# Ledger of designs, part 13: designed miniproteins, single chains, continued (5)

Each design is a single chain, and the fold is of that chain. pLDDT is the mean over its residues in the fold that is shown.

## One batch from the design tools (miniprotein)

Design m16426
Fold by ESMFold2-Fast:
Structure m16426 (fold): chain A 56 residues (1-56)
Amino acid sequence: PGAAARPPAVLSEEELKVTREIAEKLRSIGRGIDRGLAYQRATGKRAPPELFAPEP
């Protein structure tokens, strides 16, 4: 709705929904990995797998 300087790579409504769901799942996985790395760095010990999979 702003400036129409150039047509962006716009996804359809359904494609946006699916893409956002996938992106959220990927971010959740990445956050788990970051948590594991932070734990390992802080404790100098391997992160337990529970940190990579937080309770739903």
Scores: mean pLDDT 65

Design m16427
Fold by ESMFold2-Fast:
Structure m16427 (fold): chain A 109 residues (1-109)
Amino acid sequence: ATHTLTLVGKAIIEATKPRKATVTLVGRASAAAGATAGSATKEADVAAGKTEVEVEVTLTFARAIADGDRLALMITVEVEGGKTQSSGTVFTLTAATTRVEAEFEVTVK
């Protein structure tokens, strides 16, 4: 079997006016032979109020994911006229882990 892990980052962006946003998801796995990293970027048009932007990246590992393997996941949100904001989460994986999801809520004024 291919040793893959699906990473999903969801940014919930609350804006006072319509604008452009860029959401970047970065995953970094540690403590494995062939430590793996991946990133994906999505540009979105955000409306006034709340807009959800979902970014997905798949990591491929040199070996099967094992209990105690670690994954650092970072969601970075860049909104036109706003400050860049980032949220990082560290997951402890198990051999049964096929998908991890993180959510980041951002307010831009």
Scores: mean pLDDT 82

Design m16428
Fold by ESMFold2-Fast:
Structure m16428 (fold): chain A 89 residues (1-89)
Amino acid sequence: MKYKVVVKADGLTEENAKKIAELLLEMGSVSGKIKKVEARLDPNGPEGTAVITIEADSELDPEEIALRVKEAALKVGLKNPQVLSVEKL
């Protein structure tokens, strides 16, 4: 299954977005649920937004996805992380 997450945070950069993806993959690979995570700054979105794509072996709860993305952003050192949307692809 594939999910698209849009996240906004103060101080968000391409490097920080990639670190969020790495943390999400690391956490998800321990549980065996997450196969792949990609993150990039949103070139067509508001300033300070990134698009995260999550590929999973099983169905994930969108609210749990949002919580984990927010936690990963905080762990990377970003301030005021807000998940704007979680979409199942």
Scores: mean pLDDT 78

Design m16429
Fold by ESMFold2-Fast:
Structure m16429 (fold): chain A 82 residues (1-82)
Amino acid sequence: SKRLEKIIKELEKKAEEEKDEKEKEALNNVIVSLKDASTVASGDEAIEKALKNTKEAIAEEKDEKIKKGLQKALEILEKNKP
């Protein structure tokens, strides 16, 4: 999916530019999750699952830096959603 590839590229660029280790880890975890989901689901289904899982992870996260990284990932996912 062109949309999935665009999202992964934007997330990878954001992770590369990120200086905080925990924010970078959160971004990389979303990237890995998207890539893994794309092996067993369509690109659009992988994106929908990542949106839901990222929102839930943000709600449950206690570490403010990890939460900030997840919020940055969510912004990229929301901007590019089907």
Scores: mean pLDDT 83

Design m16430
Fold by ESMFold2-Fast:
Structure m16430 (fold): chain A 88 residues (1-88)
Amino acid sequence: MKLEEIKQAFNDPASKYLQAFRLSKSRGVGKVTKNKIIEGVLQGKDVGSLSVELGLDINAIIESIKYRPTQEEIDAFAAELEKAANEK
């Protein structure tokens, strides 16, 4: 997957990539859990299933729905997704 394609997905508010970014900002999400979120969304899992599997509070995702990431945060998360997608 190309970096530009991932970045364009963030323009869709229903995008699983934008939802995964918001989930990664939830309380108690460290680097290990963030990597599992990235891997799971690349495998086609939705954020609701990921929140249950990882023991995260789904209400935190609902409350974060209006969170507007900065361009720098989008670029950083898109780079992490591209790296994970291209590394086997």
Scores: mean pLDDT 69

Design m16431
Fold by ESMFold2-Fast:
Order: structure tokens, then C-alpha cells, then sequence
Structure m16431 (fold): chain A 92 residues (1-92)
């Protein structure tokens, strides 16, 4: 039911914003603001995704940031804030 294709497609859409995402995720003062900005910017992309697909995407994003040298705690906070805010936007 859930396929790796959805996660790959989501990550591809973030590619142009990777430097800003990485810089925001590494900066404790900007991590929440950057995650919320990303969620708002891509809301139209993710609004039709299931909660399960969004959860899997957030987990992939966290792992991706850790692999790029972002601290695990900051990467987790970024991914969690992104997921929470995106799901909150969908409830409106």
C-alpha cells in the first residue's frame, strides 16, 4: 500500500530548497520557523497525501538531515514541527 515512490517524489520537490532547509535545521533559533515555512510552501503538494504518507515523509526527512550532518535532536525537531504544522494546516 505505502510505496517508496511517494517518499522519493516528496524529497525531489525539496531539492531546490536543500541549502535553506539544511541551514535552518542546523540553527536552533530557526529550526521551527524553517520547518513551518517549508510546510506552508508545500501545503498544496502535501494536502492530498494521507497522514501515513506524511509520517513516512517526515521520517525520511529526519534521516536525510542526519546523514547530511545535522544534529539528531535538531533533525527530529525539524521533521516533527514540519509534520505537526502540515497536519494542523489540513484540519482548517
Amino acid sequence: MIKSKSRKEGLEKLKPYLPEIINGARDESKVEETAKWLAEKFYDVFKDWSDEEIDLFAKSLKTFLINLGVDEELANKFAETFKKYLLELRKK
Scores: mean pLDDT 76

Design m16432
Fold by ESMFold2-Fast:
Structure m16432 (fold): chain A 78 residues (1-78)
Amino acid sequence: LSPEVKEEVKLIANKGANEAVDAALAGDDEAAQRAIEETQRQIRELLSRHVPEEVAEEQARRVGEAIRTAVAHAREQA
């Protein structure tokens, strides 16, 4: 992956993580889940133009898992 594409993935992932955590802390689990799903979709779409579709799907899945972990951690601290 080019540095530019990696940076775009980071921006999408960070935005999605912030949205999901904020929603979860506000008690809106449905909004948190939507933020995760939308982030995964955006990353898959971006990466499918640069890597094989299987790799794009795997990376989107990993980002979704990372965001779910961040949400769980934020809930434990709250």
Scores: mean pLDDT 84

Design m16433
Fold by ESMFold2-Fast:
Structure m16433 (fold): chain A 71 residues (1-71)
Amino acid sequence: MRFRVTVTTEPGYAEKAAERLRQLGGEVEEVRGTVVVGTLEVPDGDALRRALQELWDTPGVTAVEADLIPE
């Protein structure tokens, strides 16, 4: 299943969060100031939960959101 992931960070940490999303197998679509927007394809909800936890544990990350893409 495919999700749009939005990561909000403290100033200066957006690039690190974008790198972390790429390390988790995600694709970074946009980096806008303190906001990183990307896409993550996962086999199940457990894989999603693990990926979101890894993003949340990244220094400077203040919020992580994921929205299901119907296709």
Scores: mean pLDDT 83

Design m16434
Fold by ESMFold2-Fast:
Structure m16434 (fold): chain A 57 residues (1-57)
Amino acid sequence: DKDDELGKKVQELIENKAPEEEIRKVITEYLNSKGVKDQEELEEIREAILKQLKELK
């Protein structure tokens, strides 16, 4: 599950208290590698994950 793998990867970064910049890079690279070519879609997914991270802190 590609989306499930992304979620697990982000969770690992959150648990390790990685910098937000690193998390952002991982999300962007992951989405690009999966073939997300719509920049608006990529940005929305990235922002949603980052918002969740900030709320968990």
Scores: mean pLDDT 71

Design m16435
Fold by ESMFold2-Fast:
Structure m16435 (fold): chain A 100 residues (1-100)
Amino acid sequence: FSPEAAAALKARAEALRPEVRARLVEAGVPEEVAERIAEAALALGHAIADGDLEALARAGLELQALIAEVRERYGEAAADAAAEAVGRLVVALGEEAAAL
């Protein structure tokens, strides 16, 4: 992406971070854990914007580990909500990128 396009995608990811957190808390994920997942989702969004494949892989693995931890401690429904919230952020970034 151009620097302007990358900046737009990063701004979009940052704007969506509170929504990811809120959806997780609504699904029964503790606020501290929801914050960690929202931070990892933001890192994923930044990696997508930068085209940084190594950062993308790291963020993806971190999210997979966090979602697995949520499944173990808070159950399948909470893990599904976490995966859905992250997926929605990725879809929104794809839509933003397609509009550029």
Scores: mean pLDDT 81

Design m16436
Fold by ESMFold2-Fast:
Structure m16436 (fold): chain A 62 residues (1-62)
Amino acid sequence: MKQELLEKAKKIIAENPEDPDARAEASRLIAEIYRLQPTPPDVAASEAQGLEARRLLVEVLK
């Protein structure tokens, strides 16, 4: 699920804030979240996760 990928990305960034390899891996996980499509009952949650993923991507890339 998107939440699991998002939490993995957050953990990698938090654990290795200045490691470029870790940040690259987190970026790849964030990109995977964008590929997942929302289901009708979970549209709002999927949208919120997408916005948070975009914010994480900005933090990773700066």
Scores: mean pLDDT 65

Design m16437
Fold by ESMFold2-Fast:
Structure m16437 (fold): chain A 75 residues (1-75)
Amino acid sequence: SAALGREMLKNAYSDRDKLIALLSSKDPTVRYEATLALVMAGLLPEEQAEKLLSDKDERVKTLALTALGRQEALK
């Protein structure tokens, strides 16, 4: 839900490691919300973003590709 996503974003700076753990959730909605929060906060590590390019959920893959694409555009 939007409320869950906002709560995750609010806690991203204080709880980055817990959000990173949620990227391994079996629930694709939880993985998507955690990925979105980390991307919006600028806290998604490149190593984790590369791993998410292989995710089964297209929304998660698109967020990871967008985050990594910004790095390529700056080269």
Scores: mean pLDDT 75

Design m16438
Fold by ESMFold2-Fast:
Structure m16438 (fold): chain A 91 residues (1-91)
Amino acid sequence: MEEREKRLKEFKENHSEAELKLIEITKRLAAEKAANPEEVSDEEALERFAEEVGMSEEEKEEFIEAVKNEDEEKLKKYIELAIKLLEEKLK
């Protein structure tokens, strides 16, 4: 408990507001999937993530393909895009 709170505080000090928002969205969607694994598919969780960060339909499709193909280079590209989209939204 206490160790988790300390780690979270240190993490927040070293990350931008957009990066923290990205992590919040990711954790929430992962928790929703874990609570309802029969109702929320992997693809649905990824689609909800892409929609919530503000990706276009084309960007969403490419992101899902990158996750399915374990393409680390493309995944990094779409995570960076998600951060930029959240920065624009949070301004």
Scores: mean pLDDT 73

Design m16439
Fold by ESMFold2-Fast:
Structure m16439 (fold): chain A 68 residues (1-68)
Amino acid sequence: SADARLRALLAAAGLSDEEIDRILGMPLSDQLAYLDAMLAWWRERGAPQSVLDALEAARAVVEEELAR
């Protein structure tokens, strides 16, 4: 499921179970905004590319679910 994929991707990005549950409890539009903010924050901090890739993949799953 999209939810299971999103959980796996957020875990791969290094998020805690508590943070993942918080994000998944949000409306999809709020999930997208939160992931955009998190990506901007981690890019500025020079996070490893593997972390950024996992977050971008998670964002893509949310964007697909919103059907734009």
Scores: mean pLDDT 84

Design m16440
Fold by ESMFold2-Fast:
Structure m16440 (fold): chain A 85 residues (1-85)
Amino acid sequence: VREEAEKAVAIAKELAENGATLSLEEVREKAREIKAALEAFAKAAQESKDEELAREATEKVLAALNEAAANLSPEQREVLREETS
């Protein structure tokens, strides 16, 4: 759970820091990486017996994703939304 959350957070932070300089295709590639990391995290969270650890990890992932979205253009945000749906 923690490792899966940290991976998702790392990719989201990279998108937040560099997103404005990325093409729409590059944002799509990063969105796919985020989706894969989120799916791995969701699976790990469902299998976890530590509800407090899963909750803390979820809060960190959501905060990082929210920060990434805030730093993207409207077109980039739509690509991120479509790929992570």
Scores: mean pLDDT 75

Design m16441
Fold by ESMFold2-Fast:
Structure m16441 (fold): chain A 68 residues (1-68)
Amino acid sequence: SAEKVEFVTNFILEHTPLSEEQAEILAALILSELQEKYPDVPLSELPDEVLLKETREFLRRRGYDVPD
């Protein structure tokens, strides 16, 4: 979903020093991992709380300091 990609990209841009291009690449990777983790759920139907939790965990694993 374009809306979910934009949502994750904007969160990354708000909480990291990454460029828009870098944030979009990471957003695509995060959403790819979520699709693998929840294969029967369309990305457009994933709750925002799940997206935010997984995005925070992904960024923290990669060494970025992001708030809860």
Scores: mean pLDDT 82

Design m16442
Fold by ESMFold2-Fast:
Structure m16442 (fold): chain A 62 residues (1-62)
Amino acid sequence: VQKQVEESVKKLEEMIKAGASRQELVDLLKKEMLSLPDDAAIELARRGSELLYRAGLGAAPN
């Protein structure tokens, strides 16, 4: 679980460094969350949202 979350977070970080759009990052986060068990998906959502917020991208408006 922790390793899977870490891999997904690393993937998000690499996409942010590569200059991915907010939409691409949100879509990746959503896809990764759906591929994980509930506990891991919740943790990924928390960490992913924090990464997007720190990058100035925020969450999708709706």
Scores: mean pLDDT 73

Design m16443
Fold by ESMFold2-Fast:
Structure m16443 (fold): chain A 94 residues (1-94)
Amino acid sequence: PAPAPLPAGAVVEAKGKFKIYENGQLIEEGEGDVKVTVGADSVTVEFNGKKRTYPATSAELQVDPAAGKLTITITLADGSTLTIEVELPASNLP
């Protein structure tokens, strides 16, 4: 199925290894908490103690439950695409 659109007021929270791409170029990566808040004309992304707000026209969520992975695709007001990929950490038995 296609990615699901995120309405204004939607909040996506995830914890794991993350990568952030702008127009396909990796701009940030790390591990920890990621929070994406969708506004009427903007999207706020919080990670590693940083908070950034981007003018945006839409946001979409794609979930891969088998891999424990989610992808958020944000269309910025200038026509650029911001992509956030989060992979949940593997839990191993002790």
Scores: mean pLDDT 78

Design m16444
Fold by ESMFold2-Fast:
Structure m16444 (fold): chain A 90 residues (1-90)
Amino acid sequence: DLRLKLYQSLVEQFNGDKDKAQFALPYVDFTLKEKPKELSESEEVYELDEELAKKVGLSPYVLLDVKKLKELGIDPEKVVEAVEKFLKKE
């Protein structure tokens, strides 16, 4: 389950903070097939290493609700790092 692997990576990135990892999870989509054509004002797309994403059968695009993450006291950059870290383990 890719979502479980993301959750585990987020827990590691937040130094064992399970609540932060659980609260961040709904605001991260790394399963996009292509770059989104439309974004809400609260959303940003991050681009990961294409070769790394391709090895695991995913696109390089990660969509974050950055406004919601910041409201929860979560750094969006730490969420992107967690996605990259879990993809590297696959």
Scores: mean pLDDT 81

Design m16445
Fold by ESMFold2-Fast:
Structure m16445 (fold): chain A 71 residues (1-71)
Amino acid sequence: SLESLLEFYRGVFPDIPLSEEMVREILRFGQRIKDENYSLADFQRELRRILRAHVGDVEALRAALEALLAS
């Protein structure tokens, strides 16, 4: 469930106040990179940095993750 995933990611990033919307963006990003033969582990440090920078701004978070894929 989304609640279980939220609790899981809060354990991975305990210093980041994650919302369900942020977790949905993480899952969307994860699906995009799998289609391009990458894994979330390849982006873990960048993902943490981007999540910390965009707490509470899901639109900016989505844009930053898409920009990471375009790099």
Scores: mean pLDDT 77

Design m16446
Fold by ESMFold2-Fast:
Structure m16446 (fold): chain A 89 residues (1-89)
Amino acid sequence: PRTFTQTVEVRPVGPNLSASLPLDIEAGEKVSARIVLDGKEFRGKITIQVNADGTVTILVEAESEEDKARIASLKEPVLGEVTVTITPE
């Protein structure tokens, strides 16, 4: 598997966190991701969308009330560490 870790802008989108990375995903590859803000990983349902422009959009839906409150407290985009793992199918 190929693993990429980048510090990128993480943006609140309603109750979710969103981040975009300029990754080139080949047909048949599986993608997993994690987001860390202030040294704490966001745990929740992760949705990964491969866009036609070659970018990957990662959306994290918080499962805990603590993490939901953390997202709601974000007033603007913040820098976060996003790790993406790409595995051949």
Scores: mean pLDDT 73

Design m16447
Fold by ESMFold2-Fast:
Structure m16447 (fold): chain A 64 residues (1-64)
Amino acid sequence: SAIEEIIEEALKEYPYTKLENEVQKKLARKEMLEEFGLSEEAAEALIKRGVASRELMEYVKKKL
């Protein structure tokens, strides 16, 4: 999907942290949706890949 392509591009350009457990994934998902205003589809794509950072989330928001 276009969202997955944008995320792959972002992961090559920007630093990110790995989400190692379900607690980290839940907290990151909440931040993606509530602080950054990402779509649920974009947040789920990032969570599925186990990655998050402010720069990554801002890039995905800007491109979508």
Scores: mean pLDDT 81

Design m16448
Fold by ESMFold2-Fast:
Structure m16448 (fold): chain A 71 residues (1-71)
Amino acid sequence: GARVTGPDGSEGVEESDDPDAIAATAGAVAKGAGHTPIMSALLAAAKELVKTGKPVTAPTKDGGTVTLTPV
């Protein structure tokens, strides 16, 4: 699972270790914050998080950041 922190400090949680589910949750958090997610970057970050168990950050198209933290 992952805790997702958006560029505005909004949070979401995905309890699944499926990288596609984590990336989808991260994209929703970024959109809710008024930012445009880069879904390919979020999916790559989610896969790295699941593989390494370490926090990962991904950029948005408008210069914000999304942080994925393992839970």
Scores: mean pLDDT 86

Design m16449
Fold by ESMFold2-Fast:
Structure m16449 (fold): chain A 64 residues (1-64)
Amino acid sequence: SPVFQEIRDDIVRQLEIISEKELSDEEIIHWAVATMISEDTIREIQRNPLSEDQKRELADRVLA
């Protein structure tokens, strides 16, 4: 559906921001709540930025 695609694209955009921006511990907690992705996963993305394909896969997992 168009709504599903828009939400998926928004999650991918958020993952791009997480990959590019150096986050504080407090910001990691806020992003985890906002995206429904675990703090541990966000910390992993901060250490090892996701590829474009990995961002899409993770967005699909969050929406499943």
Scores: mean pLDDT 77

Design m16450
Fold by ESMFold2-Fast:
Structure m16450 (fold): chain A 96 residues (1-96)
Amino acid sequence: MVRELLARAYLLAARRLRERSKEPPLLALADLFEELARRYLEARSREEVQAINDELEAPTQEILAKLNPEQQKILQESVEEALAEVRPEAERAAAE
């Protein structure tokens, strides 16, 4: 359940990045978010999720370091919107 909600959040963030920008660094982040989501859905344990995060951390940080302030703002807004959209499902899952 939690990994599926995280995967959905990353897919929504990737979609919003593609809608807001055609700049190469943001498109590369969208590709990474889609790959992260795909691998989370394939993961069978918490250890596999951690390994995925560790593997993709360096490539993600490399792209983030290249973002200018305008691109950072687009990323921040895209992530916040994706999290807001997933939040009701996360709260429902927590309430059981």
Scores: mean pLDDT 79

Design m16451
Fold by ESMFold2-Fast:
Structure m16451 (fold): chain A 90 residues (1-90)
Amino acid sequence: SVAKKGEKAKVTITAEDRESAEALVEELREASKRGPFNASTVLPAIAIRMNGDGHRVLKIEMSKDLLGEALITSARLVSDTEVEAILERL
């Protein structure tokens, strides 16, 4: 099988309301402090846990170039710039 050239993690998370968006930004901030991790592993775990806590969070598989845009759309109620900075570190 032929591997894609320049392939990177293709995972993002979106939130459907302001409370969930604020919680998502905070969760991503905390995750970035816990050390190096793979976004494709950590982001699904965060989404599952947040949905279990009553938040409305969706996992979307997109190209790396679209991660910031998708997350910005979901988290613009809180902080687009801060969300982008967190994703850049993942």
Scores: mean pLDDT 55

Design m16452
Fold by ESMFold2-Fast:
Structure m16452 (fold): chain A 69 residues (1-69)
Amino acid sequence: MIVSIDDVEKAAVRMVLEGLSQEQAELIGKAMKELPEKTTTEEVKKKLLEHGVSEEVANRIVEITEELA
């Protein structure tokens, strides 16, 4: 699915409000800096995992991002 980086950012903000750790949130931010404005959910998950975001958190970000797209 094609998604915007803005939708990924909104998903990350929602996760932080739901109790995501500052450490995981910082890793998401680093991964997002390496993504273009328009990307795919597959590339989002790949970059999150490459930057040390947990599988559970990466999957949840993708799910929320797809709901917002």
Scores: mean pLDDT 83

Design m16453
Fold by ESMFold2-Fast:
Structure m16453 (fold): chain A 96 residues (1-96)
Amino acid sequence: SLQEKLKETFLHYAEEAEKLGDLETAEALRRLAEMDYDEVVEEISKLLKISLENARFLLELMIKRYEGTPEEELLREVGAYRGLSEAELERALAES
C-alpha cells in the first residue's frame, strides 16, 4: 500500500541520515514513519509552507527516489507538475 511504501521510504532515509551522523533528521524521519499518510502530508505542508497537494506530490517523488527512479526522471516529473510555483519548484529541486 502507499502507507507501507511511505513507511519503508522514511525508514530507509532515516538509516542514511544516521550513517551521516545526522541523528536529529534520522529521529524526525522515524517519527514520520509512524504517522499515517494524511498526518505526514499535513506535517510536510506545514514545514515547507506548501499546499497539501504539493506535499503529496513531493512525498510521491520521495518514494520514487527510494524505489530507484533515476534523478533525471524525477526532475522531469517536477517540471511537468503544474501545482508548484516557480519558487516551490526551485526548493523541491534543491532538496532532491
Scores: mean pLDDT 76

Design m16454
Fold by ESMFold2-Fast:
Structure m16454 (fold): chain A 60 residues (1-60)
Amino acid sequence: SPTIERIREQIELNEKAIELLEEAAKTADPLMKGVLTTVKGGTEYVRERLLERLRRLEEE
């Protein structure tokens, strides 16, 4: 299904974004680390919603 494929692509991109944000945070100053942590939290929230939607679509 093209819809399922697009959701999987979005999940993969979100996972890559989370990995990059974690890497960037390792060497960031305190202010930037705070910003990166907030952005990571938002990205993780979106990923969780996409995974829930994917699960529902794959059930039938």
Scores: mean pLDDT 85

Design m16455
Fold by ESMFold2-Fast:
Structure m16455 (fold): chain A 96 residues (1-96)
Amino acid sequence: KKEEAKKKIEELKKEILENQSKLSPEDLKRALDYIEKAIEALEKGDYQKANTYLSSAVMVAVKNLSQEEQDRLKKLYQEAVKLLKELDPSAHLIEI
């Protein structure tokens, strides 16, 4: 189950990389750094921090994307949030 959440975060990272040409080098680095921190938090069992870092990554990554590309990233984020909520039902997760 934790492995499923990690896989979903890695899918989100792949989607960010597929759109890397539409991000500034600074925004790409920042988004990927947030993804890395989200994975670290997940591995430590800090699902609240994992969610906070994931939301930050998505918010940075969507700036110059088409509506379709934004919707794809947001869908992956919502799927990850659902898995995090199952791991910690008491967590107050960020909606985007």
Scores: mean pLDDT 83

Design m16456
Fold by ESMFold2-Fast:
Order: structure tokens, then C-alpha cells, then sequence
Structure m16456 (fold): chain A 65 residues (1-65)
């Protein structure tokens, strides 16, 4: 479920639950983005650091997003 994916993203990236939920929603809504494009989008629109964005993308892709 999206809630479980959000929890894993929050844990791996050091994100708040709201930031993690936003990252899941963004990835699910834009499935054609590359890993690099998704990371850039999370940094630009989500206010994540590069390290947080990379960690979030890894968990999102592992979850099939």
C-alpha cells in the first residue's frame, strides 16, 4: 500500500511523513521519469537534499514506482 511505501521512504531518506507521502504521489503520477529526473523533481519541488532524493528514489523503485 502507498502508506507502507511512504513509511519506508521516510525511514530511508530521513523525510517527514508528509514529504514521504508527497514523494510516493509524485512517483506514482509521473511513471515515465528516469531515476535522475525523479530525484531532481523531488529536490526542486519537495525541498529534499540530493542524498534524501537519492534514498527516496531507491526505495520508490524497489517498491515498483
Amino acid sequence: ADEEIAARVAEAGGLTPRQAAGAVQFAAGMPDLTDAQLAQALMRHGGLSEAQARAAVAVLREAGL
Scores: mean pLDDT 82

Design m16457
Fold by ESMFold2-Fast:
Structure m16457 (fold): chain A 108 residues (1-108)
Amino acid sequence: SEFAELQQKAQKEFEEWLKRAEEEKVSLEELEEEFRREAREAGISEEEMKLLLEDGEKGVEVLKPRADELGELTAQGDKEAQEQAVKLLRALRLAGYLIYKKEEEEKK
């Protein structure tokens, strides 16, 4: 249940950000800069960021053990782990959205 609560919090924060970004017509360049900033704050390396953008499924697979560990620490009452887990899950959502937007732009 704790991991489900982390997923819900990350989803809510992402949806609130997404609504604002769509209203402001944020560019792909600004989206990529935002992703890189949030990914760094979430402890995602430059190599892991590259993997997420080039192969999202493999990138998520590589980061899953870290997300699982943070979820376990959160279940034990670690508030810092909870904050880090939400940041990581939010950065993964932002990566998925950035990939989606890049694919949409290539079709235009």
Scores: mean pLDDT 82

Design m16458
Fold by ESMFold2-Fast:
Structure m16458 (fold): chain A 65 residues (1-65)
Amino acid sequence: SKMAQADALIDALEAQLATASPEERKALVRAAANELQAILEGASEEEKTAAWARLQARLAAVNAA
């Protein structure tokens, strides 16, 4: 499903961010956002909203740690 692909992308991003420099983090987040947009092409508005909310929540959690 598109949501499963989004979750896998977000999990991969979190793992990459754990070892990334500040400059690399910005590029990785931008690349992940572009990939998420591609995954969500043709998804419902509810699925898009939920997937972007999951990305935002994961980034907030990583930044809080």
Scores: mean pLDDT 84

Design m16459
Fold by ESMFold2-Fast:
Structure m16459 (fold): chain A 58 residues (1-58)
Amino acid sequence: MDREKKLKELEQESKGMTELIRQYQEALKAGDLKTAEQYKKEMKETYGTFIEPSAPEP
């Protein structure tokens, strides 16, 4: 059993998820709805659902 390997994979997945969330959030802030929609689609396909940013921005 590789606990370290499992944690490392989770970290990579968390980074990927956070990156998508950040890019989606940036696209929304920039008013790029098309780009935001692309990231939303990727999040749905990769994680099975759309994950909202943890930052409570309007």
Scores: mean pLDDT 68

Design m16460
Fold by ESMFold2-Fast:
Structure m16460 (fold): chain A 77 residues (1-77)
Amino acid sequence: SQGLELIKQLKLAIDDDNKELAKLKLKELLKHLNSNPSPELEEQLKNLLLMSLLVQEVAEEIFPELPTEEQTLLLKL
């Protein structure tokens, strides 16, 4: 699954403390989830947002750059 692969790549960015890769992968994942809704992948992303300060920081930084639909998705997590 593309969404599962994106979650894995985001986790690798967290492990490497790679903020730029985390931003890129979070944007790709939000775009994927907006086009392919998945409660299971949304739960996994929610868990990463709860557990990772890096993911929280990059989510806040990219938020104003996101389309309205992706902003709404991120706020509902």
Scores: mean pLDDT 87

Design m16461
Fold by ESMFold2-Fast:
Structure m16461 (fold): chain A 81 residues (1-81)
Amino acid sequence: SALEKGFEKLKAYVESLLPTFSPEEQALFRELLERIGEAIKAGDEETARVLEDALLAAYLMAQRGASFERIRAAVDRILAA
C-alpha cells in the first residue's frame, strides 16, 4: 500500500539520521517507528497518523535543540489527543 511504502521511506530516512541524535532521542525515535509499523500492519490508519505526527514533532524539536524532557512531553501530549 502507499501507506506501507511511505512508512518504509520514513523509517530508512530517520534510521540514517539516528547517529546524530542523543541516545534518549534515538530510543524514542525507534519506539515511535516500531509503533507506526505495528499500527500500519494492524490497519489502524488513525493511530499510525497520530504516531507519525508525534515522530515529526520529536524530530523537529530535536533538530532545534530542545531538551529531551520537552520532546517527551510534546510526544505524550500528541499521543493523548
Scores: mean pLDDT 84

